Designed miniproteins, single chains, continued (5). Designs and how they scored, part 30

Each design is a single chain, and the fold is of that chain. pLDDT is the mean over its residues in the fold that is shown.

## One batch from the design tools (miniprotein)

Design m17022
Fold by ESMFold2-Fast:
Structure m17022 (fold): chain A 76 residues (1-76)
Amino acid sequence: MEIVEEYELTAPGVEAEELAERAAQAAKANAEGKYPGFEVTVELVLTEEQQKQLEEAKKDPSINVTVTIRVTLKSK
């Protein structure tokens, strides 16, 4: 059985990369705790549009950037 969950994180662009990495680590730990016996894979998905938002946020720190965190759970 395979389960795919996606979470969106919105943060000020200057902090978005650090927060995305932290959120990915937290999501992995949480999934490993809830689903023992599953293989947990966590991916950060940055689209071209999200990369453009990150670049705009460097010019205006009030601009928020959205990053998608994908968690895949696969039974062993």
Scores: mean pLDDT 74

Design m17023
Fold by ESMFold2-Fast:
Structure m17023 (fold): chain A 55 residues (1-55)
Amino acid sequence: MKTEIPPDASYEEILVKQLEDQGIEASTEKDEYGVYHAEVAALLSVGVKLDWMPE
C-alpha cells in the first residue's frame, strides 16, 4: 500500500503509518520499558530482536 504522510508529521506518526502500510500493528504508546510501541514494532519488522525482550 502507499501511505501519504504529511511532511510535518512527528517521528512516531510517520513510523506508525509506515508499519500500518506493511500490515504491522503499531502505536505511539510507550511500553512497560518506556519505549514507544512503534519503535519496537519497527525493529521486529526488520528481524531485529532486542536483548531485553522475552522469546
Scores: mean pLDDT 55

Design m17024
Fold by ESMFold2-Fast:
Structure m17024 (fold): chain A 75 residues (1-75)
Amino acid sequence: MEEIEKKIEEELEKLEKAAEQMLKAGVPYSVARALVLREAREFAEELGLSEEEKEKFLRQADKAVDRAKERVEKE
């Protein structure tokens, strides 16, 4: 359980950083969000997460994109 939680935290950090880089490169928010959510779904399937864990993770990934957007806009 703890190992999976740490992998989720590491992936969320990577997704947030990827979203920030895409937004800084001029990728539209809707496109960056769609790409991050796609990557998040693939990661959840690879880890064999339950449907409940997958939903929670996707919500966290969505929030990570929102945090990246806010950070880029504060520049």
Scores: mean pLDDT 82

Design m17025
Fold by ESMFold2-Fast:
Structure m17025 (fold): chain A 70 residues (1-70)
Amino acid sequence: MKEEIDRLFQKAEEAIEKGNIDEAMDILTELGGLINELRVKYGPDHPFVKEAEARYDELEKKVLELAKKK
């Protein structure tokens, strides 16, 4: 699971660099699901969960900054 999460973080960063916001948002949705599974399994205070959440917040911030109002 952690290795899969790390791989998805890398893919999200690559999608952001390419300006592919739709792809980045899709990957963030997958990451959110996996991080929620970690919270259920380990609890919200587990270091592993906190690290994944911090990384997710960083990526979400980047995607939101790239998202344009139509």
Scores: mean pLDDT 78

Design m17026
Fold by ESMFold2-Fast:
Structure m17026 (fold): chain A 77 residues (1-77)
Amino acid sequence: DALAALRAEAEEALARLDEAVAAGTVDAEISEAGAAGLVTLEALTSDPATLEAMLEAARAAGLTAVEAAVRRVMAAL
C-alpha cells in the first residue's frame, strides 16, 4: 500500500545515510534524502497539527524534498 511504500523509501534513504556516515562519504544529497526519510517516518506517526507544522517548517527552510515527503504522507493518509 502507499503507506508501506513510503515507509520502505524512508528506511532505504536512512540506510544509505548510515552507510555514508560509516564510509565518511556523506554529501548534501545523501543528507537531504536522509532528512526527508526521517521526516517521512515522523509524519507517518504524527497528528494533523504536527503535519501542518512540518509542512510550514519545510517551506520556510526551502527544503523541497522534505516538503514533498510530508505532502506524500498527508496524501496517503
Scores: mean pLDDT 77

Design m17027
Fold by ESMFold2-Fast:
Structure m17027 (fold): chain A 81 residues (1-81)
Amino acid sequence: MVPESDQEAEILEAMRKALEGVKNAEEAKEAALAAASAVPFVESVEVEASEYSEETVYLKVKITLKDGSELIIEGYIGLDV
């Protein structure tokens, strides 16, 4: 995932750290939701996660910021399986 703004970069870094060592789509969803929700300028987060392959999860994160802006972050993450 490539950040398009400083806010997106901060959210991506938080999620990237939280997603290290996840073993399945449920863990990825929970980790991304918790990490994004912990960022001070985030109002709400919706996370969709599905297994794309044995070692890869498709992740879609919809974030509403406190200023009313909306970000959609999509990508594939490697699983620790």
Scores: mean pLDDT 77

Design m17028
Fold by ESMFold2-Fast:
Structure m17028 (fold): chain A 70 residues (1-70)
Amino acid sequence: MEKFKEELINELDRFGVRLVVTHDLSEEQRKQLSEIVKETVKKIEEAKNKEEMEKILREGKRQMEELSRL
């Protein structure tokens, strides 16, 4: 379980880095992105099963993508 959580958290982190670089995010957008990442990580850590963790990751990525389009 812990290894799976770590893999998802690492995937979320790499996704965030890609968004920052590819969309040239402002300082304000980077702060908001950091908050989304922090919230998503907390939810993944609290999740009870792999399916729930994957759904949380997908929602987190969706919020991050939405932010990058503003």
Scores: mean pLDDT 82

Design m17029
Fold by ESMFold2-Fast:
Structure m17029 (fold): chain A 97 residues (1-97)
Amino acid sequence: SNREQVRKLIIKAVGYVIRGIGAELDGNLEEAAKSYEEAIKYLEEAYRLAPKEEQPDILKFRAKVAKELSKIYEKLGDKEKAKKYKELAKKDEEKAK
């Protein structure tokens, strides 16, 4: 069912967020960025498959991950990617209202 697929995609995204947090604690910002980008990809897929009533929570989750990823890219000196994920977070927060 679509509901089970969405749940599995969100669980995968959570797994990548945990890996990203672990990488940040180890000072590995490049690995943290990769892990958070994978989380965002799984959340994008979950959003596309989710019923309308579940979409706001997925967007809120993606916004939180995108905010952290933006901060990581600021620390890495990648201003373009930092801006990209900051804008994604803002759009998702506005759309989730």
Scores: mean pLDDT 91

Design m17030
Fold by ESMFold2-Fast:
Structure m17030 (fold): chain A 87 residues (1-87)
Amino acid sequence: SFDALYAQVKAVLHELMDATGELPAEVARELAKMLDKLRAGEPVTEEDIRALFEAIERHVPAEHLALARAAAERILGLMRDYEASRA
């Protein structure tokens, strides 16, 4: 369900923020856009994924990039599993 996806994404983000502090607004915006698409039954595109990683590279401090990228990859895996469950 979308509610299960949202709960799992929220858990990953809480774990990241416990380690790195507050999520940059630009990164949060790209994640919210992707979640809104999935809620509407629209696919997450390669362009959406590119925009997320561009926001991470621009707005996350260098010291936290590895953790932020790992969290993003976990979230993308959750989104792919959710889309596959609807096929």
Scores: mean pLDDT 87

Design m17031
Fold by ESMFold2-Fast:
Structure m17031 (fold): chain A 85 residues (1-85)
Amino acid sequence: SRTTVSVLAKELGFETDDEREVSALALIENGKPSRFEHAGDQEAYDKALKAEKVAVRTTDHRILEISKEKITVYDKEGNLEEVIE
């Protein structure tokens, strides 16, 4: 099944119109992403919905940190691109 940034962010309490497809996700623990799991992994997805903050990889090779307060966007090299409130 296809998961977008907007769908996952809304479950975490953040509204966005970002339609980028999520390929993988990880919990943010101690300020950093844990191991990334595929977005199709049901256990990983269920854990993400209960987390306060999640990291996702998108099909356009971005890394996003998503919380109820904001989304922080990094490029594939780990450089900060954008902060969305």
Scores: mean pLDDT 82

Design m17032
Fold by ESMFold2-Fast:
Structure m17032 (fold): chain A 67 residues (1-67)
Amino acid sequence: SLEREVREAMAIIAAAVGISLGIEPELARAVIDAVRAGDLARARALAEQIKDEEMRALILKAIDLVE
């Protein structure tokens, strides 16, 4: 359980790093807030609004890892 939680935290950190490199801060914060709240459906919908294709793919992959 704890090990799983650590892996999920690492996925969130990876997503945050990706966001910091390529998207608007307000959208980045909204995605992170949704993930923290456990609302992965909202997190995915917000992440799909990321215009940068490479960053969008990385963040969606990170969200899938948290599931």
Scores: mean pLDDT 71

Design m17033
Fold by ESMFold2-Fast:
Structure m17033 (fold): chain A 87 residues (1-87)
Amino acid sequence: SDIKKNKPKILVVDGTITVDMAKEIVDSGFKGTIVAKGRITDEALKLLEDAGIKVVRVNVSGAPTPDARKLDEENVKKAIKDIEEGK
């Protein structure tokens, strides 16, 4: 890229990451890390990784209780912070 970028870019995806979505992300010129709250197909994962995009899966319980939803949201926030801190 002709433009220097010094901060990680993070894209949070809810739902299933399909091959078509992965192609759109790659074609958009996105360079960064994806936080996947839902499922990702093996083909989509390989497309993203081959393009130099990192994928972080967040374990979500999917339970419909308020406590489970709060835990799922905190897990996403933690993943974002860990990526931003560059550890």
Scores: mean pLDDT 73

Design m17034
Fold by ESMFold2-Fast:
Structure m17034 (fold): chain A 90 residues (1-90)
Amino acid sequence: MTKDELIKKAEKLVKDAYDLGKQGKIKEATKKMSEAGKLLEKASGKKDPDVDSKDGVKAAGAVVRMAGDMGNTDLAKTGSKTVDVMQKNK
């Protein structure tokens, strides 16, 4: 997979996590955020200790940090909205 393909797949997973979070499906949203974080680790070559966290807010925080470090402001913004939705519904 190219770096761009990894990032696009991560963006889709974060969007899916946002929709799941709005439905109160926090465990499923957490799994999607963890999957997105692992793709961003491959794309950036950096590791985040919270990517495998069972705490959805920590897992989503890892995605926001990695997206920000990569200069992907749109992905960081979507990740931040996902954090807010997961906190509100849990």
Scores: mean pLDDT 80

Design m17035
Fold by ESMFold2-Fast:
Structure m17035 (fold): chain A 85 residues (1-85)
Amino acid sequence: MLAEEAIEAARRAVEAAVAGDFEAAAEAEERAVELIREMIERGTPEEEVLEVLRRMLELAAERADEIAAVTGLDASTVPAYRAKL
């Protein structure tokens, strides 16, 4: 339940980032982090917390190209991007 709420918050963060709404993306990311903290505080097994984090990362990775296109930033291509300016 907390795990699914964290994944849902992460999905909202990715969707907001793809839409170019970085304020909403940051708020959703903060909500996901708060839910992860609550899972840890409640004694959720480390393996379950890591699975939630892995799923959240997968959601971001699946849409990384769309996020990069909106932000104009890509960690792997930052030098090439700057060279185009």
Scores: mean pLDDT 71

Design m17036
Fold by ESMFold2-Fast:
Structure m17036 (fold): chain A 56 residues (1-56)
Amino acid sequence: SAAAEARRRKAEELRAQARELMEQSGRFNDEGDVEKAQEYAALAGAHYRQSEALEA
């Protein structure tokens, strides 16, 4: 259905954004900016959870 297709596309977008946020988190951690690393990891986690909810 169109609704299921839209949810799948949104879930894919959220996962792509989450991966980018995790990569940024890793870079901040490598630079010793632990607070920014944790912030970006938390944002990635929120995007992953939203993606999983859309595929339920």
Scores: mean pLDDT 87

Design m17037
Fold by ESMFold2-Fast:
Structure m17037 (fold): chain A 102 residues (1-102)
Amino acid sequence: MRVTGPEVPAGSEVALGGGLAVHADATAAGTVRVEVRLLDADGRELAVARGTAALGVGRSGAAARVVEVNAAGVGTAEVRFYDAAGNLVGEGRGAEVTVLAP
C-alpha cells in the first residue's frame, strides 16, 4: 500500500480530545495508523493527533484524535500514515490548523 496526498483541511481548529479530519489517496485497501503533528513556525510541537483508519482504494477520509496539546497556537500539520508493521506508507504537510488551549 501507498498513501499519497495526505492533507488536513485548511482552517481546522482542534482542542485536546477533539477530532481532526485527514484526507488521503490509497493504492490498496487496508488498515493504517495516522499521526498528525501540529508544528509552529519554529518547528515546535503544539499538538499530536493519532488514529486508526480502514482506507479504501482511492480518495478517502480518516480521523485522528488530539491526544497531546503542548501549547495553543497556529501550526502546520505534518501527516504520516503507517501500516500494521509500523512502516511509513505515506506522508504530507497540511494546511494551517489552530490549536486551542486545553
Scores: mean pLDDT 81

Design m17038
Fold by ESMFold2-Fast:
Structure m17038 (fold): chain A 74 residues (1-74)
Amino acid sequence: MMDTPITEEIVEKTSELLKPRLSEEDFALVTEILKESIGKTVQEVLGKLSERLSTENFLIVAEAIREAVEEVLK
């Protein structure tokens, strides 16, 4: 999982999951970071997000990424 590359499909699924979970401002910020992270590993993007987000929002985003990766890899 942590070594899984971020793909456009993972970004799309993560964005769908995050839209009801985050404010519009935080959603826009996270979506931008995810799009810029295409081709990077999940571990690398989680590291980037932990530096840019509050702990609360980081946990929400980390869970959504996990759910999206699990769904896309089925």
Scores: mean pLDDT 81

Design m17039
Fold by ESMFold2-Fast:
Structure m17039 (fold): chain A 113 residues (1-113)
Amino acid sequence: SLEKIKELFNKTMEEIDKLAQEVIKALESGDREKAIEYVEKIRKIVEDFFNEVKKLYPQFKELIDEALKRINEYLDKVIEAIKSGKPIEEVMKLIQEIRLILNDLFEEIRKAL
């Protein structure tokens, strides 16, 4: 159902926003290890969402797998930025790129249904 995928997408984006705020809080407190744990939680919820989408719409497997590869590359960049002590603004910019990839992928799937 297109409505089910929209609801799952909205919930996924809300969870990413909550986890991104937790990353900011951890970085503001100097807890880089905890910030990385929240980034890995973002990875899990993104993977869980797209695994559900691929089960409902297996025709999008290749499109989803390519987008997941790009998202994982950005998540790895977020972790490296945290480890290297980059400013919070740079970390958040990388997270915003992940959100844009997610939104673009969802719009492509929505238009094809």
Scores: mean pLDDT 88

Design m17040
Fold by ESMFold2-Fast:
Structure m17040 (fold): chain A 64 residues (1-64)
Amino acid sequence: MSVEELEKRAKALIAAMEEALKTNDRTLIGIAIKEGEILISELPESLKELRDKIEELIQQLKAA
């Protein structure tokens, strides 16, 4: 996957994670945590800001 594709995927996942937090949908929360944990392992250092945001959202989703 290219850096451009990873950035696009990360932004889409962040939006989905924020929606899951807003709606408090337990199924979406579970999916978002799993997808987030997979994606952060694949994100390069050049996308650190997106990686850090996803990691923060995973922590918030786990606390919800």
Scores: mean pLDDT 82

Design m17041
Fold by ESMFold2-Fast:
Structure m17041 (fold): chain A 61 residues (1-61)
Amino acid sequence: MEQELTLREVRAGEYVRELGTVRGRPGSTFTITDADGVPLRVSVSQGPDGTMSGYGTRVPT
């Protein structure tokens, strides 16, 4: 049920950067750690074409 998806960092509704690809489930939320050592809370969305996309927001450590 996990699928490959593109992960991007978003802040205040703005695209900040592309973080690469991860595996996730549509509608799921999980945490990953970026290269800077900051944890990002990722939300997985699925587009009408079935394309998965993940958007990560910084979480305090």
Scores: mean pLDDT 72

Design m17042
Fold by ESMFold2-Fast:
Structure m17042 (fold): chain A 98 residues (1-98)
Amino acid sequence: DKAEEEANKIADELSAQGKDALAVVKAYEIILDENPLARRMLEFLEFVARATPEELKRYLAEVSGDESLLDAPDERAEQIIEDARRVMEELEKARKEL
């Protein structure tokens, strides 16, 4: 993918300068900014991080057509929401280090 190729090129240039950690973070930022699918995934993660367990189960049931998801334990939905929040925190931390 063109965005991945551009991200890898910039990462390689920064790594050649001894800036390995910065190269990884910059590559990630470019992938998120230039890839429409990655941006949509980020928007979905933001939704999940802010959702209630009921809202998440309802959304997933509607999108998948699987009504049994509405009967899933709240604990499962809560875990998914917590995981999404952790991913969002790591993304924000990585972006700040650029």
Scores: mean pLDDT 67

Design m17043
Fold by ESMFold2-Fast:
Parts: sequence; structure tokens; C-alpha cells
Structure m17043 (fold): chain A 89 residues (1-89)
Amino acid sequence: MAEEIAELLLRAEREHDEEAIKKVLEIAEKHPEEVEEASRIVEELAGKPVEERLKRLEEALREAEERGKEVLAGLLRYAIEVVKESAKK
């Protein structure tokens, strides 16, 4: 599920959880198209205000969930959390 993928990404980054890192890499290898789509959306938002980035990411997340693209949805949930953390600085 998308939430599980986002949690794995956060654990891999924050805790250096080797099992979480391994699972994230395995998911990325099996779904390169969804990883590429997530990267493209994030790059499209580079340099934009936090509010615009969050709005677009939340729209893209809704579309991904409607399309059943759980890996893309998980990556977008993770991207939303990263943007929220950057906004606190």
C-alpha cells in the first residue's frame, strides 16, 4: 500500500534501516516507470513555493491512487513529507 512505501522510504532515510533500504530498492527495480513519473513531477516543481509544490503533489497523489499506482502514490506521499519538513526551516 502507498502508506507502507512512504513509511519504508522515511525509515530508510532517517534510521538507515537496512531491511527498509533493501525493500525500497526492490520496489524501485520492479516499478521503474512509477519512479520515473514521481521524479518528473518533483523536478517540475523545483524552485516553486512550498504551497504550490504541496498542492501539485497532493493532486498527483490523488490521481495516482485513482489509477491504482501504489508505488507512485507512496513516492508522492514521501515527497509531500520532505516538502513539509523543508518548510519548517
Scores: mean pLDDT 78

Design m17044
Fold by ESMFold2-Fast:
Structure m17044 (fold): chain A 75 residues (1-75)
Amino acid sequence: SPLEEALKVKPTANMTLREKFYLAALTLLSDNPELADRKLADIDAFFAENPEAEKADPNDVNNPLVKAVSSLLFK
């Protein structure tokens, strides 16, 4: 997808938390685009309900907000 290709060329150090999870969803579910689209919607809903997550350090793997959005990819 155009979004996946745009994200692949971006350095990971410059990615936001949302962009990292978009890329993860698109990569992990590349054989199931309908499920990938649902996971992108779940990610968008999470950030809409938790706007403070946009400011979360994507390298802080112990942050509860980082853990919560990570869990959406594996359900």
Scores: mean pLDDT 73

Design m17045
Fold by ESMFold2-Fast:
Structure m17045 (fold): chain A 95 residues (1-95)
Amino acid sequence: SAVDELLRAAVRAWGERFGLSDEQVETLYATLAPYVHSVAQARALAELLARTVVPSVAELQRVLGVDRATAERLRNLILNIEIDNGIRLIEEGVG
């Protein structure tokens, strides 16, 4: 779908910007996809990801239309992907 294509492109662009592996990009896509239901929402999320490293709970609630508990869980999952990526880059001698 157009939503899935936009979300996948946004996550891939963000992943390339921070040196994420293909597996980490796919994990981030799978994490966010259940909460993105429209083209407008996918674009808003793409803009959020383009301007931030870790979205705030409030930004995730606004963009995804989720409750605070869901937004906190999603933020923690995004943060864990970034932490795991940092470790991988250090181990590979890049970070």
Scores: mean pLDDT 80

Design m17046
Fold by ESMFold2-Fast:
Structure m17046 (fold): chain A 93 residues (1-93)
Amino acid sequence: GAMEQFEAFREALLNAAVEEINSLLKPEVSSKLTPDEIVELIQKIIEEGVEAIRAKGKELGIPESVTEAAVEAFRQTLTETGQKVLNELGTRK
């Protein structure tokens, strides 16, 4: 049903975004980016994901309260993931 499609989309999007942020830890990626550029990329990933979740929620007719709860969970997880990436890069070099 619509809720099952929304939950599947949300989980897939979150997993892809977490993987994308964690990919910034790869030496071939991190060596080409400044800390400020990494912060900007993380913020862009969060903003694009939030827009995608809201669009999917509207498409499937999901209640706004459910969609916004998913948005806040997404923001929290990616902000925490991004902070861990930044801390890890800071301890490396």
Scores: mean pLDDT 86

Design m17047
Fold by ESMFold2-Fast:
Structure m17047 (fold): chain A 78 residues (1-78)
Amino acid sequence: MEKVEEVVELTLKAREAEEAGNLEEAEKYAKKAEELWNSLSEEEQLEAAAKLALAVGEKEGKPELGEKLAQLYLEKKE
């Protein structure tokens, strides 16, 4: 699951760059993550979305937000 891990990593870097006010870096990482995301299968996309949502919630000290986002993405699989 190399692509799934890379998408999560790039998306987290994009978010960190945006949080730091580096909008150009954020857009760069976001676009790269989106390209990889579009190359993923539906199952891999849902896994990446769930992992990303949980990681974001954990970093912000709001795991409930991560859980809600993960559930919304997983619900698309149904």
Scores: mean pLDDT 70

Design m17048
Fold by ESMFold2-Fast:
Structure m17048 (fold): chain A 76 residues (1-76)
Amino acid sequence: SAKDEAMKAVNEGAQRASDYLLAGDTDGAIAAAQEARDKAIQIANDSPELSDDEKQEVIDYAQRVADAIARAAAGE
């Protein structure tokens, strides 16, 4: 489903960001997380099959993951 595709994009981006953090590349981690967030939001918004609640769930999840990566990159 489009929701599964969007969630997969977030999870793959989080894995990439984690790899950057392990390498000490905080800028790369933030960029990877933001790209994954933007891709997931685009998939959700471009998917007329998703309800407004499902789109919001994807957006909220993508933003929470990006925020978590940003905090980790900042040493929080």
Scores: mean pLDDT 86

Design m17049
Fold by ESMFold2-Fast:
Parts: C-alpha cells; sequence; structure tokens
Structure m17049 (fold): chain A 61 residues (1-61)
C-alpha cells in the first residue's frame, strides 16, 4: 500500500532496517491488489515507486 511505501521512505533517513521491512510489505500488498484487478493504476504506481526507491537505496541507479 502507499502508506507502507511512505513509511519506508521516511525511515530510510533514520532507520534503514525498518525502511527495508516497510518497502517489502508495501510491494507485497501492491502486488496482491494488482493481481486482483481491483486497483490497477495505484498498484502499478506503488510497485514502481517501491522498485525505484529500493534501487536507489541499493545504489543500482
Amino acid sequence: SKEELELGEKNKESDKEKAKEHYRKGAIRAGRAGRAGEVDVDAGKGAKLYGDMVAEELGLK
């Protein structure tokens, strides 16, 4: 969900361990919503934001 992604980004500055857990939970929930076909646009945006944030944190971008 968007809330988990926002908490992950917030905690990235103060606690990277907590940020990673929130990112993982956010991606899982966004993926489930997308598979159900209930919130296609939001699920897609959430997954993309999570992927971008994780890639940036890991230095892959």
Scores: mean pLDDT 63

Design m17050
Fold by ESMFold2-Fast:
Structure m17050 (fold): chain A 92 residues (1-92)
Amino acid sequence: MTVTGTTNSTPVLAKKNETVSVTLNNIFIVETPDGRSVSISTHNITTPKQVAKNNENISVNATGTSTLEAPDDARVTVLGSQKATTTKLKEK
């Protein structure tokens, strides 16, 4: 699945074991089904809001600086030219 040039768009629901390529600035939310693996490629997300929901495996390939929010037991792999920050959704 490929999403390009979209901003402030509806969250992308990735299928199981799907690769999602996203070129987007600003806000983007990726929701994955129950414990699936998703690969995301992004470009310079300014206000990152990449939320993995009940996701155990997510790979992010970011160009700029990105912040990825993932659930407690999410596996996040960041590949790319720039570093991305991963924030766990474990509140409290």
Scores: mean pLDDT 46

Design m17051
Fold by ESMFold2-Fast:
Structure m17051 (fold): chain A 95 residues (1-95)
Amino acid sequence: TKLLLKNLLKSIDLCDFESAATYLSLLIESVGEDKALKLLDKNGAAINLRLVIAQNEGKCPSIKDVRDLFLKLADVLEKLGYSKEADFLYSLAGV
């Protein structure tokens, strides 16, 4: 769990949304949707700060906030065949 969360945050720092989506899907599979939600909520401020830094470095030009991040990760998960996990993230993004 700690390694998956650490790798997820590193992938966000690099705007590597394919790796970020993969680590997020593994986290959801490992702990379930409810616990994954609590972990994302607990780390929401850290995720948002990393996105702001990446935007200032010009690495994530299309990501505005955590909601936009969830939409991008959902799109990547859908392309990788993780439709259930993608639907979950779309719902969190309010789609």
Scores: mean pLDDT 72

Design m17052
Fold by ESMFold2-Fast:
Structure m17052 (fold): chain A 60 residues (1-60)
Amino acid sequence: SMAEEQARYDKVKAAIDKYGVDNLDVSALAKELGISQSTVSKLINLSVAEKVGQKLLEIA
């Protein structure tokens, strides 16, 4: 469901905020979230793009 997808995305964003993108264990996150490592990587990329977009809005 969309709610479950959003919850997984929120957990990925929280992990990035806590550890930083360079310190993420993609395999451990995939196991925790019950999804593939490729899906975790896509969610990480989406989160980074969202943060960049928000920063651009602040300075534009």
Scores: mean pLDDT 79

Design m17053
Fold by ESMFold2-Fast:
Structure m17053 (fold): chain A 91 residues (1-91)
Amino acid sequence: MSDEEIVFQGFLSIGFSEELARLLAKAVVALAKRLKQSIGDVLTYLGGLIAEGRYEEVKQLLIDAGLSEEDANRIVDELKALVDKIKAERK
């Protein structure tokens, strides 16, 4: 499997829609190439931003990776919903 396909399957497994999981997988691979970082390092960095509630920075990174503002907003909204669901289940 390609790196993009592995990342896509990972996002599907955590509850993303197929459309947004594929857009996010493309963005993560593009960011890794641009930053000369591993995909794992990029995912760790994004996870840290999400854990701190820094969603505006996540959105900007996705736009910088080549996503439209509309697609970046959709991904951030789905991320917020997934985080809220996880937090509700652990409270």
Scores: mean pLDDT 80

Design m17054
Fold by ESMFold2-Fast:
Structure m17054 (fold): chain A 83 residues (1-83)
Amino acid sequence: MEKLKEEGEKLYEEGMRALLAGNYEEAAEKFSKAKELYEKALGEKSKKVAETLGNLASALLRLGEEEKARELAKRAVEAEKAA
């Protein structure tokens, strides 16, 4: 599981850099991949999954994907409560 977690962390950091730079499409792609790796490594209700879902929702809001962003934000809150 360590390799999946490290790959997820790398993608999460790349997503954060993209988000901060205003590259929202790249940020959404990186966070989506990081989320998948964190779910496999740590489970869907982990704190890292919650943080990744929240940032993915933020990127999607910037892209105008409001409904998808709201659903992911809801999942992020649920994952944080369970972590």
Scores: mean pLDDT 82

Design m17055
Fold by ESMFold2-Fast:
Structure m17055 (fold): chain A 89 residues (1-89)
Amino acid sequence: EAEELRKKLEELRKEFEKAVKDRPLSDDTIREVQRHLKRADEYIKKGDLEKAKEHLQEAALILNLPEASPVWERIIDRALAREAERLAA
């Protein structure tokens, strides 16, 4: 599901841009988020979706995104809902 992770990466990049604009972030925090987003992009290109997923989650955690964020949780929730439908059928 590389396409879904690519969309997630773009969403996190937008959230990061908003966070930098709307709140003070340390240079160390900015560098860590950029590092994780870069690694996620590299792993998506390599097809290592599990490692890409881990780096995207780390970026989201560092940014301390609210639980209502339309980012990782919605993608996971959709995947879980699809699996539940498959098991119920």
Scores: mean pLDDT 68

Design m17056
Fold by ESMFold2-Fast:
Structure m17056 (fold): chain A 65 residues (1-65)
Amino acid sequence: MPSLEERVARLRELWAQYREAAAKGTPEDQRQGDRLAAEILGLLDEISRQTGLPLDEVRSLLPPS
């Protein structure tokens, strides 16, 4: 199974990609953003489940907006 460090690194990578896609106005980037958002939510849930931390605390691992 992936380590917590690996999951946090992946979460930050996906978040950066999501922010980049959301900043662009093309339909392709919007579809990519939707896919990334789904992956981010799934990964947040997995981190919460593995660590026992509440979801709001796990979200604090992301850089501020």
Scores: mean pLDDT 76

